# Designs tried in a protein design run: designed miniproteins, single chains, continued (5). Part 64

Each design is a single chain, and the fold is of that chain. pLDDT is the mean over its residues in the fold that is shown.

## One batch from the design tools (miniprotein)

Design m18348
Fold by ESMFold2-Fast:
Structure m18348 (fold): chain A 59 residues (1-59)
Amino acid sequence: SDEALEEALRRLDEFGRELVRRYLAGEISPEEATALMREEVRRLAEEYGLSPEELARAL
């Protein structure tokens, strides 16, 4: 599932960049951004048939 891991990481990177933009704009708190990122890791891992730990480790 190398392709699945690459695609999940790419989407997670895009999501993370959006969270950073929103944080720097004062739209979300650091705590909220961290929680949203953890939730997205779990969701993408499930969508791509990966473990959340596998996906998080690859970050």
Scores: mean pLDDT 84

Design m18349
Fold by ESMFold2-Fast:
Structure m18349 (fold): chain A 82 residues (1-82)
Amino acid sequence: NANGHGAAASAGSAALGARAAGMEKAYETGKQAFLDAHAANPDAAGAAATARYAGLAGEYSKQGNDEKGAEYAKKAGEAGTA
């Protein structure tokens, strides 16, 4: 639900906003892959790998390391389907 306040405001950062949206989407994808993998195979190595990579993606995103954040988010999604 859009409040329009504080979300992106505007801070210009249109490019930064696009990056942030991409990172959030990648992290959510990895998180969903973990949940799907866990539901199918609770003890599968893929589920553990997905959780680990999703966590790393989030940490790198917080540090502003978009490149590493995106890399690990992608790996989280891939691990969840293995």
Scores: mean pLDDT 60

Design m18350
Fold by ESMFold2-Fast:
Structure m18350 (fold): chain A 61 residues (1-61)
Amino acid sequence: SPTQQWIDQQVDQFRKQIQTMSPDQRQQLSRQLIEQAAATLPMDDFAEFVERVSQVEQQVA
């Protein structure tokens, strides 16, 4: 679906971007992505997006 494609693209981009970011920059970016997703995605897709972003953050922490 277009929604799933968007989630996949955003998560992949976030994973790549955080490799060169400070912890503060990563937190700010994840917050902005989650806020954008909350405005755009249905509840179920939003929950998946938040989980996947959190998993990426945990891999770097």
Scores: mean pLDDT 81

Design m18351
Fold by ESMFold2-Fast:
Structure m18351 (fold): chain A 84 residues (1-84)
Amino acid sequence: MRLVIELPEGSTVTPGDLASVVAQVVAELGGRITRARLEPVEGKSQPRLVVEVETDADPEEIAEAVRQAFRDHFGETPIVRVEP
């Protein structure tokens, strides 16, 4: 499965922090990240993170766990989309 994560405007979260939180959540749910890339978004200061995940967990469970981890760690809610 593929996850696309976009930070809210004005976020001070670094790409490294973003990648670390996503990696932790995926690992906690028994998944593995097989690919990760940062994609520039035209007109935005923050890139989006795109990750490919191998997991037996429900994709929406992982997406919600990522949203919750960001709320807990940074006090902000990212946009998280599940793609096939």
Scores: mean pLDDT 79

Design m18352
Fold by ESMFold2-Fast:
Structure m18352 (fold): chain A 78 residues (1-78)
Amino acid sequence: MKKKLYEPIEKLLEEAKKALEEGKYEEAIELGKKGKELIEKLKYEESLGGPEDLEWMKKVLKELEEIEEEAKKKLEEK
């Protein structure tokens, strides 16, 4: 059903969101990078299913990128 990397990626996204909310900006950036690396591995090593798999991946990448961008902005303004 779901790819084996979906759960680790979703967990990293949740942890990145929590780190951002808790003010742990450097940790949020690191978790975002790890999530993006797992998504690249998913694209390369696992067959993507239908359009739902691609849309899920696009949404998660966007969220990880937004978390990383916001965390970087917060660090620059501190």
Scores: mean pLDDT 74

Design m18353
Fold by ESMFold2-Fast:
Structure m18353 (fold): chain A 71 residues (1-71)
Amino acid sequence: AEAVERALLTLYREGWTPEQLANAVVAIALAHGLDVETAREIGEWFRKMLEEGRDPEEVAREVADRIAAAL
């Protein structure tokens, strides 16, 4: 969980867009064994939360928790 959170925060700090970060979430979720539909849902939720101006640290943590819960 913490490794996923740190990876997403690193990409965010490097200036990746919400769309690029959502694609990174999909790739990470698929690498963890989630199906394509679930991976896309988590990625799209992450994109939307970032576009709505939510705290990136909280949103990245919740993405990591959602991936862990779906395993």
Scores: mean pLDDT 83

Design m18354
Fold by ESMFold2-Fast:
Structure m18354 (fold): chain A 83 residues (1-83)
Amino acid sequence: SYYEKGIKLLEEGKYEEAIEYFEKAIEEDPNNAKAYQLLASALLRLGKYEEAIEYLEKAVELEPENESLKESLERLKEYLKKK
């Protein structure tokens, strides 16, 4: 699947290619919260913090009961305030 290919590319450090495959995964399943999370992770590795926050916020909207995801988003927002 596009999602699995994206994960492999992310593990290989191919962040721009991983983003392309996670975008395709989201096109096939726009409710795949994990694809939004991993897309955000790849964006963070490229220093694209504002875009990463947008995708993490979408993931939180899809999984509002996921406390770990909410904590990750809050930590990222707090980190950027110190930048």
Scores: mean pLDDT 84

Design m18355
Fold by ESMFold2-Fast:
Structure m18355 (fold): chain A 62 residues (1-62)
Amino acid sequence: STRDRIIEAAAALLRADPDLANVTLRKIAEAAGVSVGTLYRHFKDKHELLEAVAEALAAEAA
């Protein structure tokens, strides 16, 4: 799904650079192949997206 692609793109970017301030919504949208507007249709804000990414990263680490 588009939501899963966004989470995967964000997770990949955070693995390369774990500084959350350097991983912008624009970079995540570009890596996922979607517009920033499309990203906002799935996540209301950066905090919600980062929570989903943290959950995905925790699941992979388990």
Scores: mean pLDDT 77

Design m18356
Fold by ESMFold2-Fast:
Structure m18356 (fold): chain A 72 residues (1-72)
Amino acid sequence: SIEELLERIRRLLLEGGASEEEAEEVIEHIRNGDFESAERLILRLYLEGRLSAEQANEIGRLIREIKELLSK
């Protein structure tokens, strides 16, 4: 489900060192269909060293899966 994918994204963000506020901001962008803003925040967290490349790539994969589900 989309909710399970969102929870996985939230967990990866918090594990990487994002704040709960930053994680919720990413989730809200995704829920609103604003994938560009969500992806910009993920890139910022990666560039700040708060997400590994593996975490950022996995979050990107999960966002693509959500896009596919919302397109149906």
Scores: mean pLDDT 86

Design m18357
Fold by ESMFold2-Fast:
Structure m18357 (fold): chain A 82 residues (1-82)
Amino acid sequence: MEHYELGKEYFEKGDYDKAIEHYRKALAEDPNNLDALYNLGEVYFKQGRYAEAALIYQAVLAKEPDNEKAKANLAKALAKAK
């Protein structure tokens, strides 16, 4: 999973645009890569793009309704989007 690992590396470096690019590529190769989907939401949240983060966390919850971290982060993103 080269693109997933590159996405993580760029996120850690603070290059959020490149992190998003590589997480999206990971999801294009494997749409069921829930780790890439969750981390994409985290990158949007870190950028202050709370509306986009909320949409991604909702997508995670559509696939994993019991994901407690995604539920908590969705609530935070929705609160900050106001």
Scores: mean pLDDT 85

Design m18358
Fold by ESMFold2-Fast:
Structure m18358 (fold): chain A 64 residues (1-64)
Amino acid sequence: SMEEELRRRAEELVAEGLRAWARGDYATAARHFREAAELLSQVPGEEERAARLRRGADTLEALA
């Protein structure tokens, strides 16, 4: 389904963000987490996960 496709893409973006974070690349990590949040915001039931990713991105962007 479209919802499964959006979750899959979001999971890939979260993985990329976590790899960037592990390298100390806060700007890249923030960008990927924000993109993942945008995709998840379109999926019913994922609103809290999307909100958490946006908050994380905001925090990392402030540290960049």
Scores: mean pLDDT 89

Design m18359
Fold by ESMFold2-Fast:
Structure m18359 (fold): chain A 86 residues (1-86)
Amino acid sequence: PLDRLLTREEILERAEGLKETYELMGWKVEIEEFEDDGRLVVKVTVYSPASGETIEYEFVEGMTISEYLKKLNEIAEERKKKRENK
């Protein structure tokens, strides 16, 4: 299948979706927007005051959907491993 690039608007929408999801769970969210080499970069830092866990997501304008999904899956798997070992 053709891998579609994420637009600036889609990156911002995904960052906002993460913020809403994590805030609903009682986590704190910080969003940083900056440009690197003419591309929008959105860094989403989420942290749990209850557990002390911190997770960082980085979305870049022009990132492919496959790269985005792979990154999300890698973060999810690392989180599962950390929870299973405690």
Scores: mean pLDDT 77

Design m18360
Fold by ESMFold2-Fast:
Structure m18360 (fold): chain A 82 residues (1-82)
Amino acid sequence: SERERLRALVLLLAAESTVFVAERMLESGKMPREQLLAELETARRLAEEVLRLARELGDEELVERAEEVLRRAEELRARVEE
């Protein structure tokens, strides 16, 4: 239980970090479009796994944070694909 929660938290922090970096790189124009899309897909996959684990654990705070990462990744993906 605690070990699974720690795993979910580590994956969540990785997903949040990936989205943060991608957003900054999109703003700066320094990362190629295909690499930005790949980074955002990585963040989406990590957040999807966190969401699954969080739901199994009944951890509502982790669910909310994972859903926020998914929302932000999708918003950034849409901006890149404009």
Scores: mean pLDDT 87

Design m18361
Fold by ESMFold2-Fast:
Structure m18361 (fold): chain A 67 residues (1-67)
Amino acid sequence: SLEEAIRLAEEAERLGEEGRHEEAAKLVQKAGDLAGTPAVGRVAAHEALTHKTAKEAARSLLRLLKS
């Protein structure tokens, strides 16, 4: 559901802020899957891990889900 996707993305933003990029990336991917945008979630998760930008990736997904 969208509400669950938002919850996971918010948790991912917090984990990314703490430097827990691998855990945050997994939640970003799950949030994308639940929101019906698995490709977007997968790309965001990959970028979060590659650039250590999980907080930014989660925040971008949250903006998309809440728009």
Scores: mean pLDDT 78

Design m18363
Fold by ESMFold2-Fast:
Structure m18363 (fold): chain A 67 residues (1-67)
Amino acid sequence: SQEALAQKAEKLLEEARKYIEAGDIDKAQLLLMQASLITSQITDIDLKQKLQDEIVEGNRKIMALQR
């Protein structure tokens, strides 16, 4: 279901945020990539956009750590 895919992506994003906080960029990037792949399978436009925005925010935080 769309909700099950969204829940899976959100769990991956939660895990990614923990690795970002720990400074483990490699694991955070892997989890964001996995969340992006799950998000690509979502056909609900609003859910997809919400998850894409969270992925973008995660990538911004990683970029800030690399600067």
Scores: mean pLDDT 87

Design m18364
Fold by ESMFold2-Fast:
Structure m18364 (fold): chain A 62 residues (1-62)
Amino acid sequence: SAAELAARGRELLAEAIRLAREGRVEESDKLGKQGYLLLMEAGEEAEALRLAAEVRRAISEA
């Protein structure tokens, strides 16, 4: 379901942000891309863009 895809996408993006803050940039980028695609598939475009931007910012600050 769209709700299940959105929940999984949010989980992956949250993990990607955590990994980025820990300096695990390659793992963060991989999970961030997966989570972004899942939120886009679920129709949560605005949230996908916001969380993807947060991942990119966290990576840039690492």
Scores: mean pLDDT 87

Design m18365
Fold by ESMFold2-Fast:
Structure m18365 (fold): chain A 58 residues (1-58)
Amino acid sequence: MSEEERRRLAEEAARRTREILLARGASEDHAQKVAEEVRRLALESEVVLRVALHDLSL
């Protein structure tokens, strides 16, 4: 996986996470914090990225 592709997929996972949390009634601040954490973990670990993509059906 290229570094650009990893960044794109990490952004998509973060975006999806934020959307799901907002749909479930989470605050904008909470949803943004969790999305940022997902992005960070996905960028640090390809394994975390793969798990996130699987859970989000991406």
Scores: mean pLDDT 76

Design m18366
Fold by ESMFold2-Fast:
Structure m18366 (fold): chain A 96 residues (1-96)
Amino acid sequence: SMDRIQQLVDQTRELIRQARRLIEQGELERALDLLYEALRLVEEARRLGADPATIRELVEEIMELGKRVLEHAETLESINRAIGVLLRAIGLELDI
């Protein structure tokens, strides 16, 4: 359904906005939780036939934020999770 795709896209954009704010506040683990959820929603939207340009836009924003978390990560756990976000996002972009 086109309505379901739009809901997933809108929810993903909101999660990206919240993750950006959390990164600016130094709340990296909470930001990673939102970025993983955003990736789940992007994967579902792509599966339902969302526009490739929209998926690319969302994936690129998630990659930008994942890189910012990686640059500021001080624990091995946060580093590993940030790398996980980046690898999953790259996989999605390559499948577009």
Scores: mean pLDDT 89

Design m18367
Fold by ESMFold2-Fast:
Structure m18367 (fold): chain A 56 residues (1-56)
Amino acid sequence: MTPLKGKIVGVSGSSLTVEVNGRLAIVYSDGRVVFEDGTQGTLQKVVGDEATILVP
């Protein structure tokens, strides 16, 4: 798993939208992350407006 840092750019209900290296991803309330290309990851942590996401 590779840690990627993303910026939180939006909130929709219980989900966060984050931008990672120019790609958008949705972070679900259970910690599951889905990128716009279909890649899946896991939320590691949130500090301020920055999310750290683990990807394969």
Scores: mean pLDDT 81

Design m18368
Fold by ESMFold2-Fast:
Structure m18368 (fold): chain A 62 residues (1-62)
Amino acid sequence: MVIGGVASPPDRPPLDEAQRRAVEARIERANRYSKEAKYLMEKEGLSPGEVGARLQAEIAAE
């Protein structure tokens, strides 16, 4: 137990660890797709529709 602070966070999250990890995984996946979309638009000059088609193809391949 750490007593150096006024309010220390719990050692484990208040939510189930599986629930927390599921939320984090969804956020990480969304961020990865956003980064890829931005790269394709800026470097390849693709339209948003073309970027969507490329990402859909990647999702379908998985």
Scores: mean pLDDT 68

Design m18369
Fold by ESMFold2-Fast:
Structure m18369 (fold): chain A 98 residues (1-98)
Amino acid sequence: DPLEERINAAISELFRKWQKEGSADAKEVALEVAELLGLDTTPLRNAKTSEELHAALVEQLVRAGLLTPEQAERLRANGSLTDAILEALRSHLRRRLA
């Protein structure tokens, strides 16, 4: 899928920059993705740890209908922030194409 490949390439570039620049950029990336998806950024801005940031992002994705409760539970148990962002973007694309 050329559209999915282009999105994956853009995400890979953002995450490469994030990994190079460290944990502070993780919050900025999460905020940019949340704004792109039309989510409430307030809980993410209030997150003080990577665990709080991950939990806030997953909760907002569930509230927006971009993740199922089962997907959210898996991401909270074993997923990274990167995994949450990728799952959300895939769900958003499916929702737009359906």
Scores: mean pLDDT 72

Design m18370
Fold by ESMFold2-Fast:
Structure m18370 (fold): chain A 84 residues (1-84)
Amino acid sequence: AEEYREKALEYLEKALEHARKAGDELAVEYLEKAIEYLKEGKLEEAAEYADKAGTRMAIAGDEEGVKYASEAAKYARKALELEK
C-alpha cells in the first residue's frame, strides 16, 4: 500500500510539473488537490482529481501530462484496494 501511495505521489508531482510548464492553471489546481487528498489518505478523491487533471490536460494537448496523471490515478486506486 505504501509503495503505491509513493508511486501515486511521484506521478502527481510529474504531472503537476508538466501542467505548470504548459501554463494550464486548471490542471495545476486539480493536481494540487489530488496531492492534498493523497497526503490526507483520501485515495478515492486523489484518484478522482488526478482523472480530472488528465481529462483537462488531454483537452489542452499535454500528452505527457495525461500519461503521468493516468499513472497517478492508477496507483492511488491500487493503494485504495489494498487499504480497504
Scores: mean pLDDT 84

Design m18371
Fold by ESMFold2-Fast:
Structure m18371 (fold): chain A 55 residues (1-55)
Amino acid sequence: KTEELAKKAIEAIQSGDKELSREVNAEALRLGGFTDAKPEDVFALPKSLDPPEPA
């Protein structure tokens, strides 16, 4: 339900709450089809681009 997410996004912008902004972004990704999206994924975008070294 994107309506609730949009409302939360507006609230985060108005409040200037960094943590709330991360949560909103993670929820948007989950609704968009990334069921395993986490706030950390949004924060660590460069980490997602780097491939893990083979053991």
Scores: mean pLDDT 61

Design m18372
Fold by ESMFold2-Fast:
Structure m18372 (fold): chain A 63 residues (1-63)
Amino acid sequence: SMKELGEELTKRFRELAEKVEEEKLEEIARKLEEELKRKGVEPSQEVTLEQMERLIEELEKLI
């Protein structure tokens, strides 16, 4: 389910965030926020999960 996927992604994000420098984490977060704002899309659960998944991918590349 989408709820279970969201919980799994949140857990994975927290684990990766501990291993990445705070400055890099902030840079990635800002990039995703700017992309979402550019698209002018109201955050839905589906869009939020997609953004979380993308954030996790970017964090994994830094480790």
Scores: mean pLDDT 67

Design m18373
Fold by ESMFold2-Fast:
Structure m18373 (fold): chain A 67 residues (1-67)
Amino acid sequence: EAKKLAEKAKEYAEKGDLEKAAELIAKAGRLLGLPEEEVETFKRLSLEDGKIAIEIAEDLRRKAEEK
């Protein structure tokens, strides 16, 4: 599920919907067990820059695959 959320986050970021991308990044990060402080940082950064949002989503997708 975290992998699918990260994949959707990347799609939304590529479309320029940074609010949806940030929401999905937060959900994926929480499912992967990331600290809440880190999740909030990723949300904030994703709202500031679409390229950063894409990079964060791809990193979370990779972490979900590695388990």
Scores: mean pLDDT 80

Design m18374
Fold by ESMFold2-Fast:
Structure m18374 (fold): chain A 70 residues (1-70)
Amino acid sequence: DILEKAREIMKKLSEEQQKEIVDALQDAAINKDLEKAKKKIIEILKKDFSEKEAEEAAEILVEWLKEVLS
């Protein structure tokens, strides 16, 4: 379940990082630009996580947003 995976990722983040990611996802939802959201999320996560972990987490969060918008 993509929702559970997204929640697990978000729980590992600081409150500040969670807010930054939510803002990026909301901006992407308004502008219909999921690729831009993925790139922004990767940059946010790369500060505390490896590039591979950041890329995997961003993919999950973007797929979760796609399901929410459906």
Scores: mean pLDDT 79

Design m18375
Fold by ESMFold2-Fast:
Structure m18375 (fold): chain A 67 residues (1-67)
Amino acid sequence: SEELAKKSLQSAIDAARQGNYTAAAAGAWELKKQGLISPEMADRAITAARAGNADEAAKVLEEALKS
């Protein structure tokens, strides 16, 4: 459901904000795999998380949540 997608996205945002870059990257990849966010947004979030940039990862995921 759309609500379940938003909950999953929020979990990825929370992981990024907590500095759990591995969980944030995994969450963004899973959302991409399921088609719940755009591939472009997912790739940006994954790249930021892998670079250790929690603020950028959270920002990208928050923009996806607002879309």
Scores: mean pLDDT 80

Design m18376
Fold by ESMFold2-Fast:
Structure m18376 (fold): chain A 81 residues (1-81)
Amino acid sequence: MTKEEVRAKLRELFAKYVTDPELQARLDAAIDRAWAETDDPVEFLRRVMGEAVRILIEAGRLDEAMALVQGFSALLDEVEA
């Protein structure tokens, strides 16, 4: 799976589980930061996952954070295959 494909799937996960426009903007910014930091799709996913979970926990959105963790686990299996 390419880094571009991982980014598209991450945006789909965020749109599915996070409906708050301000949180969506923060998550998109986390994608942009991780995009600049690494060319590896697996490392990119791991960096976005850590940032997204942190953002949601800090915002008090624990249920949304848990849903995203499950989605990240499934996506990581696809990227590492």
Scores: mean pLDDT 83

Design m18377
Fold by ESMFold2-Fast:
Structure m18377 (fold): chain A 78 residues (1-78)
Amino acid sequence: MSEEEIKKAKEFLKKGIEYLHKAIDALQAGNTEEAVKNAEKAKEYFKKASDLGEGPIKEMAENVAKAAENIAKLAREM
């Protein structure tokens, strides 16, 4: 992995975490549409981070992507 790829993977992780936080906030407020939208955006960024990352970065991105999927499922069932 190049330093440039590591930086991009970290940037995608940060963006994913921002959307994940927005999804949680929306879910707490009862705004299920915004929760799903932001959770799906978080998944997209975590997937990009996983595709660029190796080892611990990839594993972390995959784990937080699963968390985002669970939030989306919960919001869709509310």
Scores: mean pLDDT 83

Design m18378
Fold by ESMFold2-Fast:
Structure m18378 (fold): chain A 68 residues (1-68)
Amino acid sequence: GEKEKEIEELKKKIEEIEKEIEELKKEIEKLKNDESKEGIIRLTALKLRLIGLEFELELLKKRLKELE
């Protein structure tokens, strides 16, 4: 059914975003002590991206829970 397909698609998207979040957290940790102007700008951009992905993940998990 349509519901089962939506659940499968949501689970796949959740897994993809969780992997992106994990990689971003690793990148942020590597840049944590970079005091260069370029490092600070990049760190800020990565932190903003992380916030956006964590928000999207929360919405997707809420949607999945509503379908289960």
Scores: mean pLDDT 83

Design m18379
Fold by ESMFold2-Fast:
Structure m18379 (fold): chain A 55 residues (1-55)
Amino acid sequence: SMAEKQQRIIDNARKAIEEYSDNPVVLGAVRHEIERTDLPEEVKKELLEEIEKLE
């Protein structure tokens, strides 16, 4: 389903943020990828805020 596909995108993004929490170059690429997704804006904001806390 669409919800399951969106959840996998969210889970993969969170795993990448956690794995590369000390790598600003990779976090920049992850940020760009999140912004390109069709995820709800509130979900994108939450993921981007997680990255901002690491900067």
Scores: mean pLDDT 81

Design m18380
Fold by ESMFold2-Fast:
Structure m18380 (fold): chain A 89 residues (1-89)
Amino acid sequence: MKVDPELLEKLREYAEKVAGVSPQLADVLREVIEAAEKGELPKGFRNKASAAVAAAMTVIGDGLDAGLPYEEINEIALTVLEAFDKIEE
């Protein structure tokens, strides 16, 4: 199943917003978008839950390192988890 287009658009908006502060976080968000659009997990992950947790933890770590507000980091991480939850359904 294709992921909700509105969810993908929200992830793209986050990627553009953080690109000026954390290019690394923007790249992670782009990988999440690509995985969700293709309906397949990023290479190296064995299951959806593992990929989702790894991506969310990277968002939290890179977001904190970039000095993003906790509320913004939390919204991005939750959106990433939601995107992975819809892969392979």
Scores: mean pLDDT 75

Design m18381
Fold by ESMFold2-Fast:
Parts: sequence; structure tokens; C-alpha cells
Structure m18381 (fold): chain A 67 residues (1-67)
Amino acid sequence: MVDDQIALLEKRKELSKKLAEQGIKDAEKAAKYFQKAIDALRKGDLDTALKYYEKGREYLNKALQES
């Protein structure tokens, strides 16, 4: 269900925003990409949503290595 996928992305975005507030630039990028993935899912663009989700995960993993 798209709503369940959006809820999961919102949680990842919230985590990324909390890390970005600590000054972690990769977390700021992760939050931005998760927002783009949410926007794409709301439009029904699954290919674009997956692309941005993968980018968000990449930056979140880098942010977690810095924290």
C-alpha cells in the first residue's frame, strides 16, 4: 500500500532531519532525497521514487558513519 511506503519514508526523513540538525551534511542530503521519493510516490511515479529512495539510503548510511 502506497500509504505504508510513504509512512516508512517519512520515518527515514525524520531520522535524517534529526542528524542534519547535528550538522551532518549527508543527513541533510538524505532528508532531501527521501522527500523527493515521497513526492514521486504521491504522483504514482514508482521508478523515480525508487531512484530517490536509493539515493536517500546512500546518504543516510554515510551520515550514520559520521555520527
Scores: mean pLDDT 81

Design m18382
Fold by ESMFold2-Fast:
Structure m18382 (fold): chain A 80 residues (1-80)
Amino acid sequence: KQAEADAVFTRHLLRASKAIQDAVDAGATLEELRKLAREHAQELYDALIKAGVSPEEAERRAKQAEEVLLTLAEDFLARK
């Protein structure tokens, strides 16, 4: 269960990180990037719930993913 949750989290975060980078390269605004990060965090939450993760743990991981994606977005914008 824990290993499956970690795999789902890692795969989703890698795909979402690339989507954020691609969006920044395409000229996305910070507001658009925030929306994209939130959407990916919601998708991760749903995927974790389907994988049998508790709502509490799924929410914690989704929040973590959103924070990571927002940090990456800010870093990518600063290096643009």
Scores: mean pLDDT 83

Design m18383
Fold by ESMFold2-Fast:
Structure m18383 (fold): chain A 86 residues (1-86)
Amino acid sequence: EEDIKILIDAGIYRAEVLKNPDDAEAWLNLGKAYLKMGKYEEAVEAYRKAIEIDPSNKEAWRNLAIALEKLGKTEEAEKYRQKADA
């Protein structure tokens, strides 16, 4: 069900970024899957990669801020949230 879908999505997007490492949307989706799994460090890494490829993706900046907040990095999270709203 919900948990199985998250694991499947993570597997799909991980395979996608391995085939197309410059696909910012695939990295964003992988980050979202990790975030749902509570893998916040991995989510941060995936979102940073998405931003590196496409810094104009506001969703990646917002989701990076959420993952950083989950890791207790509240000041960094606020900085990136403001960047998303710029």
Scores: mean pLDDT 82

Design m18384
Fold by ESMFold2-Fast:
Structure m18384 (fold): chain A 60 residues (1-60)
Amino acid sequence: MDELKKELEKALDEGVKASREIIAYEKQGDEEGKKEALEKMLEANKRITAIREEMRKLIE
């Protein structure tokens, strides 16, 4: 349980960071950087969902 809470916190932090990077790369016109940041944000969101489901299973 505690390890999942730490992973959730990390995933949330990565999502926020990726979101800020998307904006920065878009402003710079860096298409490559924007795509990479978008991918990281999607991965963070998927991990958040998966971690939440795993936490629910442990309690259930």
Scores: mean pLDDT 81

Design m18385
Fold by ESMFold2-Fast:
Structure m18385 (fold): chain A 103 residues (1-103)
Amino acid sequence: NKEEEYRKIIEEIQKTSDLTRYEIKQLIDTAIEMIKTGELKPSPPRPALPPEVSDEELIEKFKELEKVAEEAEKKPSLTPGEKAGLNLAKMLLGKVTDEELAA
């Protein structure tokens, strides 16, 4: 059940990082953009008042992120932006090992 898996990821990120659902969405969008463009992007600007984001909206964003990340991993070489985007995607999807987090 992929949707239930993504909901657990969202809950875990919120518990461990104090990120709002909106901030998680911004990180997902940043990762996707870096993977698609191959360019390094700065951290998104801090919103004055972030809108409420539903779990359903975040689940759809996670589905897009996972698909984009899988396609990027198939490439024989990655740009710095694609590498940064993939690393962010792996962190958000909970696929980063403790070893990769320490590196």
Scores: mean pLDDT 71

